# Designed miniproteins, single chains, part 44

Each design is a single chain, and the fold is of that chain. pLDDT is the mean over its residues in the fold that is shown.

## One batch from the design tools (miniprotein)

Design m1606
Fold by ESMFold2-Fast:
Structure m1606 (fold): chain A 79 residues (1-79)
Amino acid sequence: SAMAAAIRAGVAAATEAAIEHARKLFEEGKAEEALEVLREALRQAREAARTEADPAVRAAAEEAARRLEEELRELEEEV
């Protein structure tokens, strides 16, 4: 559906923006700030996946959480 696709695209865009911000902070030597950005985004995604009434929003949040968990794991291994 167009609504579900739009929600998924919006959540994906916000997730990638958070990841890009964290990567830039990491490149600047701000590893702790980079990890904090990803941890905060992950907390928000996990909360949305649990509490949102709209199934399309929950599905998008679950996908965002998986993406953020992978990025966080990669950055934590480099620190």
Scores: mean pLDDT 83

Design m1607
Fold by ESMFold2-Fast:
Structure m1607 (fold): chain A 67 residues (1-67)
Amino acid sequence: MVKLKKGVYKVRDVLEKLGFPKAVIDSVPEDFKVEVLEDGEYTREQVGEAIKKALEEGKNVAKLKPV
C-alpha cells in the first residue's frame, strides 16, 4: 500500500514505491503517467489494474480513485 496525494506522477516512481518487480517497471513506458484523483492509500492490485487497463486501451495515463 502507498499513500499518494492528488496529482500526476511518473508511473515508474509509483511502481517502485509499491515494490513491483523491475521487469514490470521496465515494461511500462517512461513517459506513462499515473493521475491520482483524490488523496488516499492505494494498493498494488488497484494501481496495477489501472495501469494494465490504460495500456490495453492505448492510453498514456492511468487514473486512480480511492476504493
Scores: mean pLDDT 79

Design m1608
Fold by ESMFold2-Fast:
Structure m1608 (fold): chain A 90 residues (1-90)
Amino acid sequence: MKEAEEKKKLGEEYKKKGKYLEAAEHYYEAGLIYKELGKYKEALKYYEEALHQLVLAEVNGEKVPEERKKKLIDEINKTREILEKLGLKE
C-alpha cells in the first residue's frame, strides 16, 4: 500500500513539473502494485492516468515509444477483463 501511494505521489509531482513521461512511469508502477494486491479498480484508475500522461507527452512534442502506449493499453484491457469476470462492472 505505502509503495503504491509513493508512486502515485511521484506521478503527481512529475505531472506538475510537466514531465509527463516520468509521471506516466510512476502512475503505471502504482497500477502494477494495486493489481498485485488484487485492487483492480485502483489498478485500472492509475493505468488510465498513466495513459493520459503519455498522451500529454505526445501533445507536448515529446517522443513516446509506441510500444509503451501499446503495453499500457494491453494492461488496461486485461484489468477491465478481470473486473468484468469478477462481476465488478458498473
Scores: mean pLDDT 83

Design m1609
Fold by ESMFold2-Fast:
Structure m1609 (fold): chain A 74 residues (1-74)
Amino acid sequence: SEFERLFRAGEAAVETLSEDLGLSPEQRERVLREFRRRFDEARAAATSLAEFRQRYQQIMQQIADEMVRLRDAA
């Protein structure tokens, strides 16, 4: 399904960016848990696939911003 594709793409993006930013395994796992939680919430809340895609893009941007903040705090 499209949701499964986006879920896998999101997890892969988090893993790749975590490696690029040099995040610890603990920080990476925390961010993955947050991504999964937000993804599930967005899926439950969205009334259309188009709305879900907008929420998904917002989640991915927020997750990327958090990972950058984690790097900068280290």
Scores: mean pLDDT 88

Design m1610
Fold by ESMFold2-Fast:
Structure m1610 (fold): chain A 103 residues (1-103)
Amino acid sequence: MVVITQPSSLTVSEGETATIPATASEDVGNNISWYKEKPGEERELIAENGKPVNTSSRFSASGSGKNYTLTISNVQKEDEAVYYAAVPGDKGWSWGPGTKLTV
């Protein structure tokens, strides 16, 4: 099972670019995806490494080897949420601990 680590929190100002890093225990390539979760809301797929997602052009995923990044351009108050990196694996999905973005 892949182990994913993320910083617990990140603070940015409205209109700035947020970069949320994740480190995987092994090279996962295009198998890493990013999810957004707000209190009381369902977890939403927002970006996939190596694939376009039709959710918003402001979200992009990049990275290779063990190092991966979610980039959020032109950050809005609505982007304030917990962001999770996730990888499919042999024992089901491996989830990162999540990064709380404050705007």
Scores: mean pLDDT 79

Design m1611
Fold by ESMFold2-Fast:
Structure m1611 (fold): chain A 65 residues (1-65)
Amino acid sequence: MREEVERLAEEARRALEEGDLEAARRHIQKLEDLIKRTSDLEEREYGFEVARELGEELRRAEAEA
């Protein structure tokens, strides 16, 4: 799971860097869906924190546009 979380996070950050907010939102949604399917508490907490940080970055990028 952690490797998939990092991959989706990197894809979301690249999309944000490129100004593709739709792609960033889609990658964040995939990450959230992955987290919801995880029954391991520690892996879920890690993924949720990553998704939360990316969501905040997306909101800031949208506000600065």
Scores: mean pLDDT 79

Design m1612
Fold by ESMFold2-Fast:
Order: structure tokens, then C-alpha cells, then sequence
Structure m1612 (fold): chain A 82 residues (1-82)
């Protein structure tokens, strides 16, 4: 289901964020950017969970934004691990 896909993406973002926090100083630009992206993802998931009657197209747009944020976090982590 769409909700299950969103939950999986947010969970993956949380795992990546934990790794980023181990590699960067608290309050660094990367630390702040990663935290903001995770926060936005968690809010998007919360909106879908609390508003099941949201149009399917709006839910799909939120899912696509989550996928884009996940890919961005993956690239940030990849750069830090080099």
C-alpha cells in the first residue's frame, strides 16, 4: 500500500540520518539539512496517516517527494563515507 511505502521510506531515512549524525558535527550544515529533510518526511507521513480521505493524487505527490528526499539523503551519506 502507499502508506506502507511511505513508512518504509521514512524508516530508511531515519537509519541514514543516524549514520550521518555519527559522521558529522552537531549543528554543521549537513547535520541541519539532514534533520530538516527527515522532519519534513515525518510530517508528510503524519499528514497522510491523519487524513486518509486526502485525494490519491496528493498522497502520490507526497510519496514522490519522500522518494526524492531519500535519494538526496543517500547521496549525502555516500559523499560523507568517501
Amino acid sequence: SLLEEMEEIVREMEEIYKKIKELVEEGSPVYIEAGVMLGMAQISLWIVKKNPDLPEEEKEKLLERLKEMLEKLKKVLEELEK
Scores: mean pLDDT 87

Design m1613
Fold by ESMFold2-Fast:
Structure m1613 (fold): chain A 64 residues (1-64)
Amino acid sequence: MLAEVLVETATELRAIGYEIDGEIAGKPEEGRRKAEEYRREAEENREERIEEVKKRLEELKKKE
């Protein structure tokens, strides 16, 4: 649940970041392509990303 929400949120923020970077660099089309590719790759690797987030959350909890 939490890990899934974090993965979705992080994916969306990263994709938006690519679009913004593209606009700032004067390459909006390149930014959109990178954003779309990132979303596609994130969707294909969703389960692996969720497991990684769960691992990081457990590490943070133990370290205080």
Scores: mean pLDDT 77

Design m1614
Fold by ESMFold2-Fast:
Structure m1614 (fold): chain A 57 residues (1-57)
Amino acid sequence: SEAGEALARAEEAIRAGDLAAASAALATKQNLVDQGRASEEEKERLAAARAGASALL
């Protein structure tokens, strides 16, 4: 799904150290969470991905 795809892109961008791509993908995922289109597992993964992105700063 679009929500899963955005999260996967964010995780890949974080591993690559690409903050611009990570930020864009995380914003897309957060928007889908805000719309109620994300599972609890995806919300937990989003929180972990945000922590990973913060570590790159």
Scores: mean pLDDT 75

Design m1615
Fold by ESMFold2-Fast:
Structure m1615 (fold): chain A 94 residues (1-94)
Amino acid sequence: AEEGKKLGEEGVRLGRRGLELGLEGVRLATGEAIAPGIGGALGGIGGIFAGEKAIELAKEGKGEEAKKLGEEAVRAGRGGVEAGERGLAAGKAA
């Protein structure tokens, strides 16, 4: 039960970072350089939503479901951070 909550919280943290990096990349970028920033923002949003749902499921005692969603939230959040970092780098190069 506790594991699913911690994974959900980590997914939200990574998702927020991916969203922040993705939006900053979009703000700085033009043309094709915008795409990684958008990817970072979308991945970040996915991590936040899945992470918050995992935390909710953990509070309801649905530990296995919370863990599974929490793992997916962390994966989405990490993807968002990686794409957001690429978007920020592309935006700064433009």
Scores: mean pLDDT 81

Design m1616
Fold by ESMFold2-Fast:
Structure m1616 (fold): chain A 55 residues (1-55)
Amino acid sequence: SREEAEKLLREAIRLSLEGRYEEARKLIEQAAKLLGTSVEEAGRLAVRLYIEENS
């Protein structure tokens, strides 16, 4: 569940960096459902994962 959501969020970040925002948004929405949270909260988690992997 959480591992699957984190994979979706990492993929969403990659798509966003490529300018593929609509596809990225769909993955964030899917991750939010898996985590039982809001799209906004899932988006914040995606940014946090990106920072942690690139710091």
Scores: mean pLDDT 83

Design m1617
Fold by ESMFold2-Fast:
Structure m1617 (fold): chain A 55 residues (1-55)
Amino acid sequence: SLEEEIARLREEVERLQKEIEEAIKAGDEERKKKLMEELRRKTRRLLELEAQLRA
């Protein structure tokens, strides 16, 4: 369902935020950039699905 996909994306976003924090602490700029790109993509998808749910 739409709600299930939203829940999964929220979990993925939370995981990515934690991994980004770890990359920052490690000074791994390349990993940070890659993870931030993935976070932006997942966040955009989440917003799209939440908009559909509210329509």
Scores: mean pLDDT 85

Design m1618
Fold by ESMFold2-Fast:
Structure m1618 (fold): chain A 99 residues (1-99)
Amino acid sequence: MREEALKRAEEAMKELEELAKKIEEIAKKLKVPPGILGHVIGAARKLKKAFERVVKENASTEEVEELLNAAEAGVEAAKEALKDYKEEEERRRKEEEEA
């Protein structure tokens, strides 16, 4: 159902926003340049705007499913980025403990 797909897309968007916040927090601790962080945050913002548009325009089921697929792909990409940043944080922590 369209409504079920919309609910799943909303859930995926909430997860993406939460992951983006975690990535931002870790990146700030690692002093990552804003340009690199901006790519991940920018993707989340674009998906958020697309979701709002789909809801406002009462878009077709196909458009909702495309948005859901994009949001889920964004969540996976964000999880991978978060893992990379956590590994870098742990690597730097070990270097500092050994120094």
Scores: mean pLDDT 73

Design m1619
Fold by ESMFold2-Fast:
Structure m1619 (fold): chain A 67 residues (1-67)
Amino acid sequence: KAEELVKKGISALNAGNYDEAIKYFEEALKIDPENVLAVGGLAQAYDLKGDTEKAAEYNRRAIELGA
């Protein structure tokens, strides 16, 4: 389910596997489009990859969802 994918994404972030984290968070959002943890995780993963534009976009969405 979405929560399990979010956990996998967080584990990938902690391991420095940002591309893997992005895949897990994107899959979580396919199941639960308003999952604030998945949106926040995407923002963090893109920021850590240096994609500041995508990071800012997901950060705005996370705030809109109540993160």
Scores: mean pLDDT 83

Design m1620
Fold by ESMFold2-Fast:
Structure m1620 (fold): chain A 95 residues (1-95)
Amino acid sequence: MAEEYLEKAKEYLRKALEALRNGDFDSAIEHLEKALEYLQKAAELGSDRARAAIPAVQGALDHVRAGNLDEAIYLVETALAVLEGREDEVPDPRA
């Protein structure tokens, strides 16, 4: 169900955020990849929130791999805000 996949995505995004704050880049990448998997499944079921959050999670993965910790944290928080319905707190994810 889309809602179940969204809850799983939020769980993995929160785990990724904790890993990033602890400097555990390998765990952060694994959690972000799992979050992306659940977001893709939710988007396939028609979740607009999942579709909107995907670019932020992809960006966070790219920034973690590049060593840009602060930007990666910002993008994970942005994805969480989108999934929690706080759109006013996120930049345009398509910009």
Scores: mean pLDDT 81

Design m1621
Fold by ESMFold2-Fast:
Structure m1621 (fold): chain A 70 residues (1-70)
Amino acid sequence: KQEEADKELEKGLTALNQGKYDEAIKHFEKAIEIDPKNSVAWFTLSKVYEAKGEKDKAEEYRKKAIEARK
């Protein structure tokens, strides 16, 4: 479970490094689907939406990342 989520997180980070925001979002969403406690995936997803100018969605996912760390 966590190993599979980590693989999706890695794919998302690779896409993000290439500027492929929509592809990165897809992988981070899949990581969260597999492991909803993956705070790194929530936080990185918030950063992608921030980069896209979607401030409200970025703030929502940032709060989810903080909750997932607990």
Scores: mean pLDDT 80

Design m1622
Fold by ESMFold2-Fast:
Structure m1622 (fold): chain A 60 residues (1-60)
Amino acid sequence: MEEEKKRFEKDIETARAELERQRAAVQSYLATHPNDPAARYRLKRLEEMEKAIEEAKKKY
C-alpha cells in the first residue's frame, strides 16, 4: 500500500489479523443468514481490504 517500511509492515499485520477474525465471524453468520444485507456488505468490505493488502504486498 504505502511507504514507510516499518509502519507499512505493522499496519499490514494488524489489519490482516483484524480482518481474518471479523471475516470468519461474518462468514459464519452469513452461512445461517445469507440474505442479511448489512452482513453481506461488511463481508464485502473486509474482502476488499484483504485484497488491497495482498495487492500492496505484490507491489512492495
Scores: mean pLDDT 74

Design m1623
Fold by ESMFold2-Fast:
Parts: C-alpha cells; sequence; structure tokens
Structure m1623 (fold): chain A 56 residues (1-56)
C-alpha cells in the first residue's frame, strides 16, 4: 500500500468512529477543492470503510 494511505489508516485507527467520519468528510472536501479525481476519492473511501469495520 502507498505510504500516504498507510499514514491515513494509522490516523483513523487512533480515533473514535465518529471522529474518523468527521476527519474523512473534511479530507474529502479538501481533496475535491484540490481537483482530486473521483477514482482517487473512491480509493480513499474504501480505505475509510475498511478502517471503520476495524473500529466497530
Amino acid sequence: MEKKLEEFRKILRSMSPEDAKELFKELEELLKKLGTPQSVLDKLKKVFEEVLKELS
């Protein structure tokens, strides 16, 4: 896995599911403003969903 995705997973695992959802929403909004392709956003969403399953 790419180093940036690994760091993102680590951050999400260190917080509550509620805080992780808020962080992801903020990150998604920021990345959309930066012109990030939907394909990249979809990959990040999959990582987020995997981490949420671990936190549950």
Scores: mean pLDDT 74

Design m1624
Fold by ESMFold2-Fast:
Structure m1624 (fold): chain A 94 residues (1-94)
Amino acid sequence: MEKIEEALEEALKLIEEELKDDPKAAEEAKKLVEKAAEGIKEGLEKFLESHPEWSEEKKERLIEIAAESIVAFAHMEIAIAKLIKENEKKKALE
């Protein structure tokens, strides 16, 4: 599960860099990504425990996909935060 922990660290760093001018949005995005990563890790651990017959190669590939999914979710949360900020700027001009 080291790859999941590394992916979470990468995701949190990405959020801090991309949302550095909006610390409240960064904090909210981090909480959502941390919660998603926890759920993915717990679900993955339970799944792997129920499938001891799977080869280590297959297990490692699934862990890699889960890690990639955490980073992808961070990109989605960043995009949502940026869209909210853009929409608020439009309302300020009306």
Scores: mean pLDDT 83

Design m1625
Fold by ESMFold2-Fast:
Parts: sequence; structure tokens; C-alpha cells
Structure m1625 (fold): chain A 56 residues (1-56)
Amino acid sequence: GSVTREQALAIAEKLGATPEQRERVLAHEGMSGRELAEALGVDPETLAEIAREIAS
């Protein structure tokens, strides 16, 4: 499924994403969780774990 822009930015911030990585997140509308994981340089399992923490 797709992540919201707000969720993608929250995940990027928690991972300590660089300004360039954050720009990539903002440039892509309707990014999937897998695409976000690739953009941030993490595996999808790590991304899912962080997303669960943010959603809690």
C-alpha cells in the first residue's frame, strides 16, 4: 500500500534522513512503503517497524 506524505516524512525524520532523502520523499506523490524504504536506504522490515512505532 501507499504511505501518506505525513507518514513518509515522520519515518524519514525518525531515521535521521538527509535533506536530499527528504526531498526525494516530497517529490514522489503516493510512494509505496517499499519505494520509501529504498529511497531511505533501509530494508522494508525496518521501515515497517518504524511505521508501527509512529502509528502508536
Scores: mean pLDDT 74

Design m1626
Fold by ESMFold2-Fast:
Structure m1626 (fold): chain A 69 residues (1-69)
Amino acid sequence: EELRKKLLELIGEILRLIGDIYELEKKLEEVKDTDPELAEKLKKEIEELKKKLEELKEELKKVDEEIEN
């Protein structure tokens, strides 16, 4: 079933993005007091990834609704 395949693929992408975000957040915590310039770059990167994560979560919800109907 195509919808189930899409669901699993979206879950995989979401999990990978969560991992990437947490790695960057750890780096941000490490450098926030010593390198404010790098901290700002990391913060922007984290915000972009969080935006992608929200988009994927919305897509996941739509696919889940399609499976239920």
Scores: mean pLDDT 82

Design m1627
Fold by ESMFold2-Fast:
Formats: C-alpha cells, structure tokens, sequence
Structure m1627 (fold): chain A 56 residues (1-56)
C-alpha cells in the first residue's frame, strides 16, 4: 500500500508537467520517493511506471 500510494503521488507529480517541466517533475518525484524511504533503484522504477501510466 505504501508503494501504491507513492505510485499515485508520483503519477500526479509527473503528469502535471509538460516538456522541460515534466523532466523536473520526474526528478522531484524521485527525490520525494527517496525521502519517503525508497531506495534510489526503487524510486527510479516507480517514477518510470508513473510516467508510463500518466502518458508521459
């Protein structure tokens, strides 16, 4: 559930950006996920999944 909540939040962060802003949003989502206690590898995977699901 923590991962599922993190994925939904990452989708919101990534999905609100466009072009250059989308790349910044992806970095922000990754940083936030690591602050939540996810490893860099897991955070990267969640951001990638979020981007696919958000249509980015």
Amino acid sequence: SKREEALERAKEIVGKGSGEEAKKAGREAGDWLMEQGFSPEEADRIVAEAAILAGV
Scores: mean pLDDT 78

Design m1628
Fold by ESMFold2-Fast:
Structure m1628 (fold): chain A 60 residues (1-60)
Amino acid sequence: MTEEQFELEVESALYYIEAAIYKKTAERHLKAGNFSEAERDYKKAIELEKKARELDEQAR
């Protein structure tokens, strides 16, 4: 493993973790009836997951 591959894998993992946090927050907002906040957090999670996948692919 090169340092560059390791850095990309770490960055990808961090984006996946952040996406998971946003999904969990979105679910909490949805349960509370805060539909607008739930939608924003869900969209942010999708964006972060896309970024994570791109970085993970680059690390291969």
Scores: mean pLDDT 82

Design m1629
Fold by ESMFold2-Fast:
Structure m1629 (fold): chain A 70 residues (1-70)
Amino acid sequence: MLEEVKEEFKKEEIKRINSDPRLTDEQKQEALKVIEEMEPGIAIARARREGRITDEQYRKLVEEYLKKKK
Protein backbone atom coordinates (compact mmCIF):
# COMPACT_ATOMS: atom_id res chain seq x y z
CA MET A 1 0.00 0.00 0.00
CA LEU A 2 2.71 2.54 0.90
CA GLU A 3 4.65 1.64 -2.26
CA GLU A 4 1.52 2.17 -4.38
CA VAL A 5 0.98 5.63 -2.86
CA LYS A 6 4.62 6.46 -3.56
CA GLU A 7 4.30 5.37 -7.21
CA GLU A 8 1.08 7.35 -7.69
CA PHE A 9 2.71 10.48 -6.25
CA LYS A 10 5.69 9.98 -8.57
CA LYS A 11 3.36 9.79 -11.60
CA GLU A 12 1.63 13.05 -10.62
CA GLU A 13 4.97 14.82 -10.18
CA ILE A 14 6.18 13.57 -13.58
CA LYS A 15 3.07 15.10 -15.16
CA ARG A 16 3.67 18.39 -13.35
CA ILE A 17 7.29 18.53 -14.49
CA ASN A 18 6.32 17.83 -18.11
CA SER A 19 3.64 20.55 -18.11
CA ASP A 20 5.75 23.20 -16.32
CA PRO A 21 6.24 26.16 -18.73
CA ARG A 22 9.20 27.55 -16.74
CA LEU A 23 11.41 24.50 -17.26
CA THR A 24 13.32 23.93 -20.49
CA ASP A 25 13.07 20.53 -22.19
CA GLU A 26 16.56 19.68 -20.93
CA GLN A 27 15.68 20.64 -17.35
CA LYS A 28 12.47 18.58 -17.55
CA GLN A 29 14.43 15.49 -18.61
CA GLU A 30 16.93 16.04 -15.78
CA ALA A 31 14.08 16.50 -13.27
CA LEU A 32 12.47 13.27 -14.47
CA LYS A 33 15.71 11.41 -13.74
CA VAL A 34 15.69 12.82 -10.20
CA ILE A 35 12.11 11.62 -9.71
CA GLU A 36 13.02 8.14 -11.00
CA GLU A 37 15.72 7.95 -8.32
CA MET A 38 12.78 8.18 -5.90
CA GLU A 39 13.69 9.35 -2.38
CA PRO A 40 15.49 12.68 -3.01
CA GLY A 41 13.58 13.39 -6.21
CA ILE A 42 10.21 12.88 -4.56
CA ALA A 43 11.18 15.20 -1.68
CA ILE A 44 12.26 17.97 -4.08
CA ALA A 45 9.13 17.61 -6.22
CA ARG A 46 6.88 17.69 -3.15
CA ALA A 47 8.52 20.87 -1.84
CA ARG A 48 7.92 22.52 -5.21
CA ARG A 49 4.30 21.33 -5.34
CA GLU A 50 3.61 22.77 -1.88
CA GLY A 51 5.19 26.11 -2.89
CA ARG A 52 8.01 25.80 -0.36
CA ILE A 53 10.60 26.38 -3.07
CA THR A 54 10.55 28.49 -6.23
CA ASP A 55 10.97 27.12 -9.76
CA GLU A 56 14.51 28.55 -9.74
CA GLN A 57 15.40 26.78 -6.50
CA TYR A 58 13.84 23.58 -7.86
CA ARG A 59 16.01 23.74 -10.99
CA LYS A 60 19.14 24.34 -8.90
CA LEU A 61 18.38 21.41 -6.57
CA VAL A 62 17.78 19.10 -9.55
CA GLU A 63 21.08 20.18 -11.13
CA GLU A 64 23.02 19.66 -7.89
CA TYR A 65 21.48 16.23 -7.36
CA LEU A 66 22.26 15.13 -10.92
CA LYS A 67 25.86 16.34 -10.57
CA LYS A 68 26.23 13.96 -7.63
CA LYS A 69 24.65 11.17 -9.69
CA LYS A 70 27.15 10.89 -12.52
Scores: mean pLDDT 66

Design m1630
Fold by ESMFold2-Fast:
Structure m1630 (fold): chain A 74 residues (1-74)
Amino acid sequence: LSSEDIKILGEIARAVYEAWKTEGKEKAAEVGYELASKHYPEAAEKGKEAVLNSKSVEEGVNKLSSILTEAFEK
């Protein structure tokens, strides 16, 4: 991962975390999809589903970050 990729992942994770805590899981998934789709639209859809299927914000952020990290490293 480049330093720019790490920064983007951190910004997406932070936005998803904040959206989940303030507006809930469905909004967090939408925010994650919107931000991720600007970089890897194919991974953004998988990330959205991972967030929606998560039981906690920590699980959702971790799964989304993993999916996007794999996309950035390819």
Scores: mean pLDDT 80

Design m1631
Fold by ESMFold2-Fast:
Structure m1631 (fold): chain A 61 residues (1-61)
Amino acid sequence: KNEELLKEIDELREEILKLKGPRFSFRLASEESKKKLIENVEVESLEEQVELLKEILEELK
């Protein structure tokens, strides 16, 4: 569901923020705000955003 995908995106952003600290993660987190993702992408695009954030998170670990 769209709401579930948005929650997953938020969780991934927060995980990235925790790993690199607030200043580093601000670029990634603020680049795609929640409202911008909701308004400008479809459900499938949100799934792609989740996948991209997961890849970033794995690289940052």
Scores: mean pLDDT 59

Design m1632
Fold by ESMFold2-Fast:
Structure m1632 (fold): chain A 74 residues (1-74)
Amino acid sequence: MALEEFERKMRERLEVLKRIRELAKAGRLEEAKRLAEENAHLSDELAELAKEVEEEELERLARRFEEELRREEA
């Protein structure tokens, strides 16, 4: 199901963003940039999956993951 794949990819992207933030906070900016570049394809994959999912469900999941990312600010 496209919705399940989208949620899985969004979670994967969220974990990458959390790691990038941790590296940046530790002053390891070059590693953070490298990690972002290595995972740029996730955005493209999410865009393709989004075409198969209802817009309301996409907005709900996006809001949920954005909120989770903000809560990880320690």
Scores: mean pLDDT 74

Design m1633
Fold by ESMFold2-Fast:
Structure m1633 (fold): chain A 92 residues (1-92)
Amino acid sequence: SHSAAQDLKTLLVSLVKDGATVTVEREGGTLTVTISGLTITQAIATALRLIGLGLDGLSVEVTVAGDTVTATISGLSEAEAQAIVDAVQAAK
C-alpha cells in the first residue's frame, strides 16, 4: 500500500499541473478528493486509475459527475495521507 500511496500522490500532483482543480480533505488516514475541470474522457480515465489503487490495498470509492470526480480513499497511514495533502497544496 506504500506504493499505492505514492501512485495516488503522483496522480493528483499531475492533475494539478495539467490544470485540473484538485481539493483534498484529510481525516486521519482517509482522504476525500474532488477533481474538477476535466473533460469527460479525462474524468473516466482518472476514475479508472483511482479504482486501480484499490487493488493495491487501499479502499477506494469513486463517483463521476460530468467533469468532476469525487473519491473517498482509506487505508493510508496518517503520515501518507498528510504527505499527499502537502504535495497537492505545493503543486498549486
Scores: mean pLDDT 84

Design m1634
Fold by ESMFold2-Fast:
Structure m1634 (fold): chain A 65 residues (1-65)
Amino acid sequence: MTFKVGDVVRALVDVTTVGDPPFTLKKGAYAQVVEVLDDNTVVVRAIGTGAEGVVDAKDLEKVEL
């Protein structure tokens, strides 16, 4: 699945981001893609908190709005 900056995504499992500080996106949590690093890795911003971190694209589902 190909993500783009601005896409809304949902966590498929509980994922702990790589970042400083790291945070956890719980299964079913929503986030927005703010940067695409490669085909398998994106930077997301958590909806509500604004926390940003790096996650594996495979652990996310694209939400079509």
Scores: mean pLDDT 77

Design m1635
Fold by ESMFold2-Fast:
Structure m1635 (fold): chain A 62 residues (1-62)
Amino acid sequence: LKVGDIVEAMKDVTATHPLELSLKKGDLVEVISIVDKNHVAVKNLTDGKIGVVPKDNLKKVK
């Protein structure tokens, strides 16, 4: 994954920390920052919310 990628949530994701974002399976998000090897900061394209999510729960669409 890289900044600017549009990716899809492969399953429901529940935020467990204030910096994390909850997603529903099928949500489209834009990668806005690479946090570490396992986490990216994303913007949910449905509601505009921003937060950190695990990379393993995302599939690249573009």
Scores: mean pLDDT 79

Design m1636
Fold by ESMFold2-Fast:
Structure m1636 (fold): chain A 61 residues (1-61)
Amino acid sequence: SQEEADIALKLGEKLYEKGDYENSAAAFRRALELDPDNERAKKLLGEAYRKMGKFDEAEKA
């Protein structure tokens, strides 16, 4: 649901703020699993992958 997607998105943002990019990316992937058209989650997933040096994965997000 969109509510569950929003919860996953907020969790991802908090993890990203803490510098936990691996778990942040997992939370953003979960948000996109629940809401595939969530542009904010796509953007933030890309940013998390860039922080991890996963540039190929960032380009696909």
Scores: mean pLDDT 84

Design m1637
Fold by ESMFold2-Fast:
Structure m1637 (fold): chain A 94 residues (1-94)
Amino acid sequence: AMADTVARILDDLAKVAEELGLPKVAEILRQASEEIRAGADPVQVLERTIKELEELAKATPDPEKRFEIDVFIGLVEIILGILKIEAKRRNLPL
């Protein structure tokens, strides 16, 4: 359920990235979604995804496109933050 929800959100973000003319962002997000659906750890996948998006942003000369990529990085960081909080909750005694 949680992994499926994260994968769906990444697919939705990839569609938005494509409409904004960011096909490489869409590709990175779709690959992350596919890896999570295949049973990869969402935390590890999203940490790698953030690094890949950061490298793409550094390679992007257009400041408007860099800003748009930075927004996607922020959204992925929020998802990762939620996952890390949920992981901590599962390790707390009831």
Scores: mean pLDDT 86

Design m1638
Fold by ESMFold2-Fast:
Structure m1638 (fold): chain A 87 residues (1-87)
Amino acid sequence: MLEEAKRLLDELVRLVREGRDPEEIQKKLKELLKLLEKLEIEELEELAKYVEELLREAVERKDLELEMTLGVVHVAIAVQITIKKKE
């Protein structure tokens, strides 16, 4: 599942960078967020590191749209880790 999450994240990054339809981007984001619920804590932590690397690149490129989208994903991962640690 971690590989599928990374693949969906890469696809989302590509769609945002290409300036594709906001509706298509939103659908991909929703798919990724649903997949986060199925990941284990260890996989979520690894995915968070991957998002942090992509976010760093977005900031360097001053890509505000990508930075905002990746920020949403990063927060969602942090929330899922918190929920799973309480169980």
Scores: mean pLDDT 83

Design m1639
Fold by ESMFold2-Fast:
Structure m1639 (fold): chain A 93 residues (1-93)
Amino acid sequence: MSLEELLARARALLARIEEALANKADRETVEALAAALKTLLREAKKELPELSEEIEKLLERVEEALGKDPEEALRTLREVARELIRLLERAAE
């Protein structure tokens, strides 16, 4: 996956997470969004090995979020998605 494609997918996923928060999404939706975010983080790690440690920490935060209630989990997924976008934008410079 290209850096541009990763960034576009990260932004699209952030929008989905924000919509899920607005719509009071259930646990199933949280798990689906977390799975999508984990997949994107793994692809980012392959494309940007120099950011491996930072991305691994984001993966751990996603797994920890799944132990929380849906709203709190979604807020954490939103923060992780925002951090991933910032890392990708910095790498694109």
Scores: mean pLDDT 86

Design m1640
Fold by ESMFold2-Fast:
Structure m1640 (fold): chain A 91 residues (1-91)
Amino acid sequence: MLTPEQLEAIRRVARYYVGDKIDDPEFQKKVLDAIKEVEKNGPRKATPEELKELGKDLVPIVAAVNYVRAENNLPPIKEEDRESIALAVKK
């Protein structure tokens, strides 16, 4: 379980990348749905084209995912799952 200070640090990073969207319930639901989709189906390998499309969006999306995970008492996203979940969020 994260301390309140750790959760606030994660929130600040997420807010830096995605702004006020991090506090939007619809955006949080979209991220949580993407987390559940990857947990259900397992991570998939991204194509080279999908990785290029993700580009600079990967880090912002992962920051938002880690915050939504932290709020739901889930551990941080594994490195091998980062691309799969970012693709699911970006849809």
Scores: mean pLDDT 77

Design m1641
Fold by ESMFold2-Fast:
Structure m1641 (fold): chain A 83 residues (1-83)
Amino acid sequence: GLEALVQKIKELAKEISTKVIEELTKAGVSEEEAKERAFEEALKKALELWYEYSEKTFGKRIEPPEEVKESIRQIVSETPNKL
């Protein structure tokens, strides 16, 4: 159900953030810019999953609530920059 979708989105946001931040900071990109790019990639993936779910469940594409977008931003902001 919806709870499983939200959990999957949060898990993907954590994975994307970890990879993108590590790769970009290793390449000399600032932590701030790396986190912004990680947020953009995580949000794009979340929107794809949410639209697929909404079309299957309600027969139309519905945007995720702001709470879901904020959860993604929080996960990205909390992702540590590894040395």
Scores: mean pLDDT 80

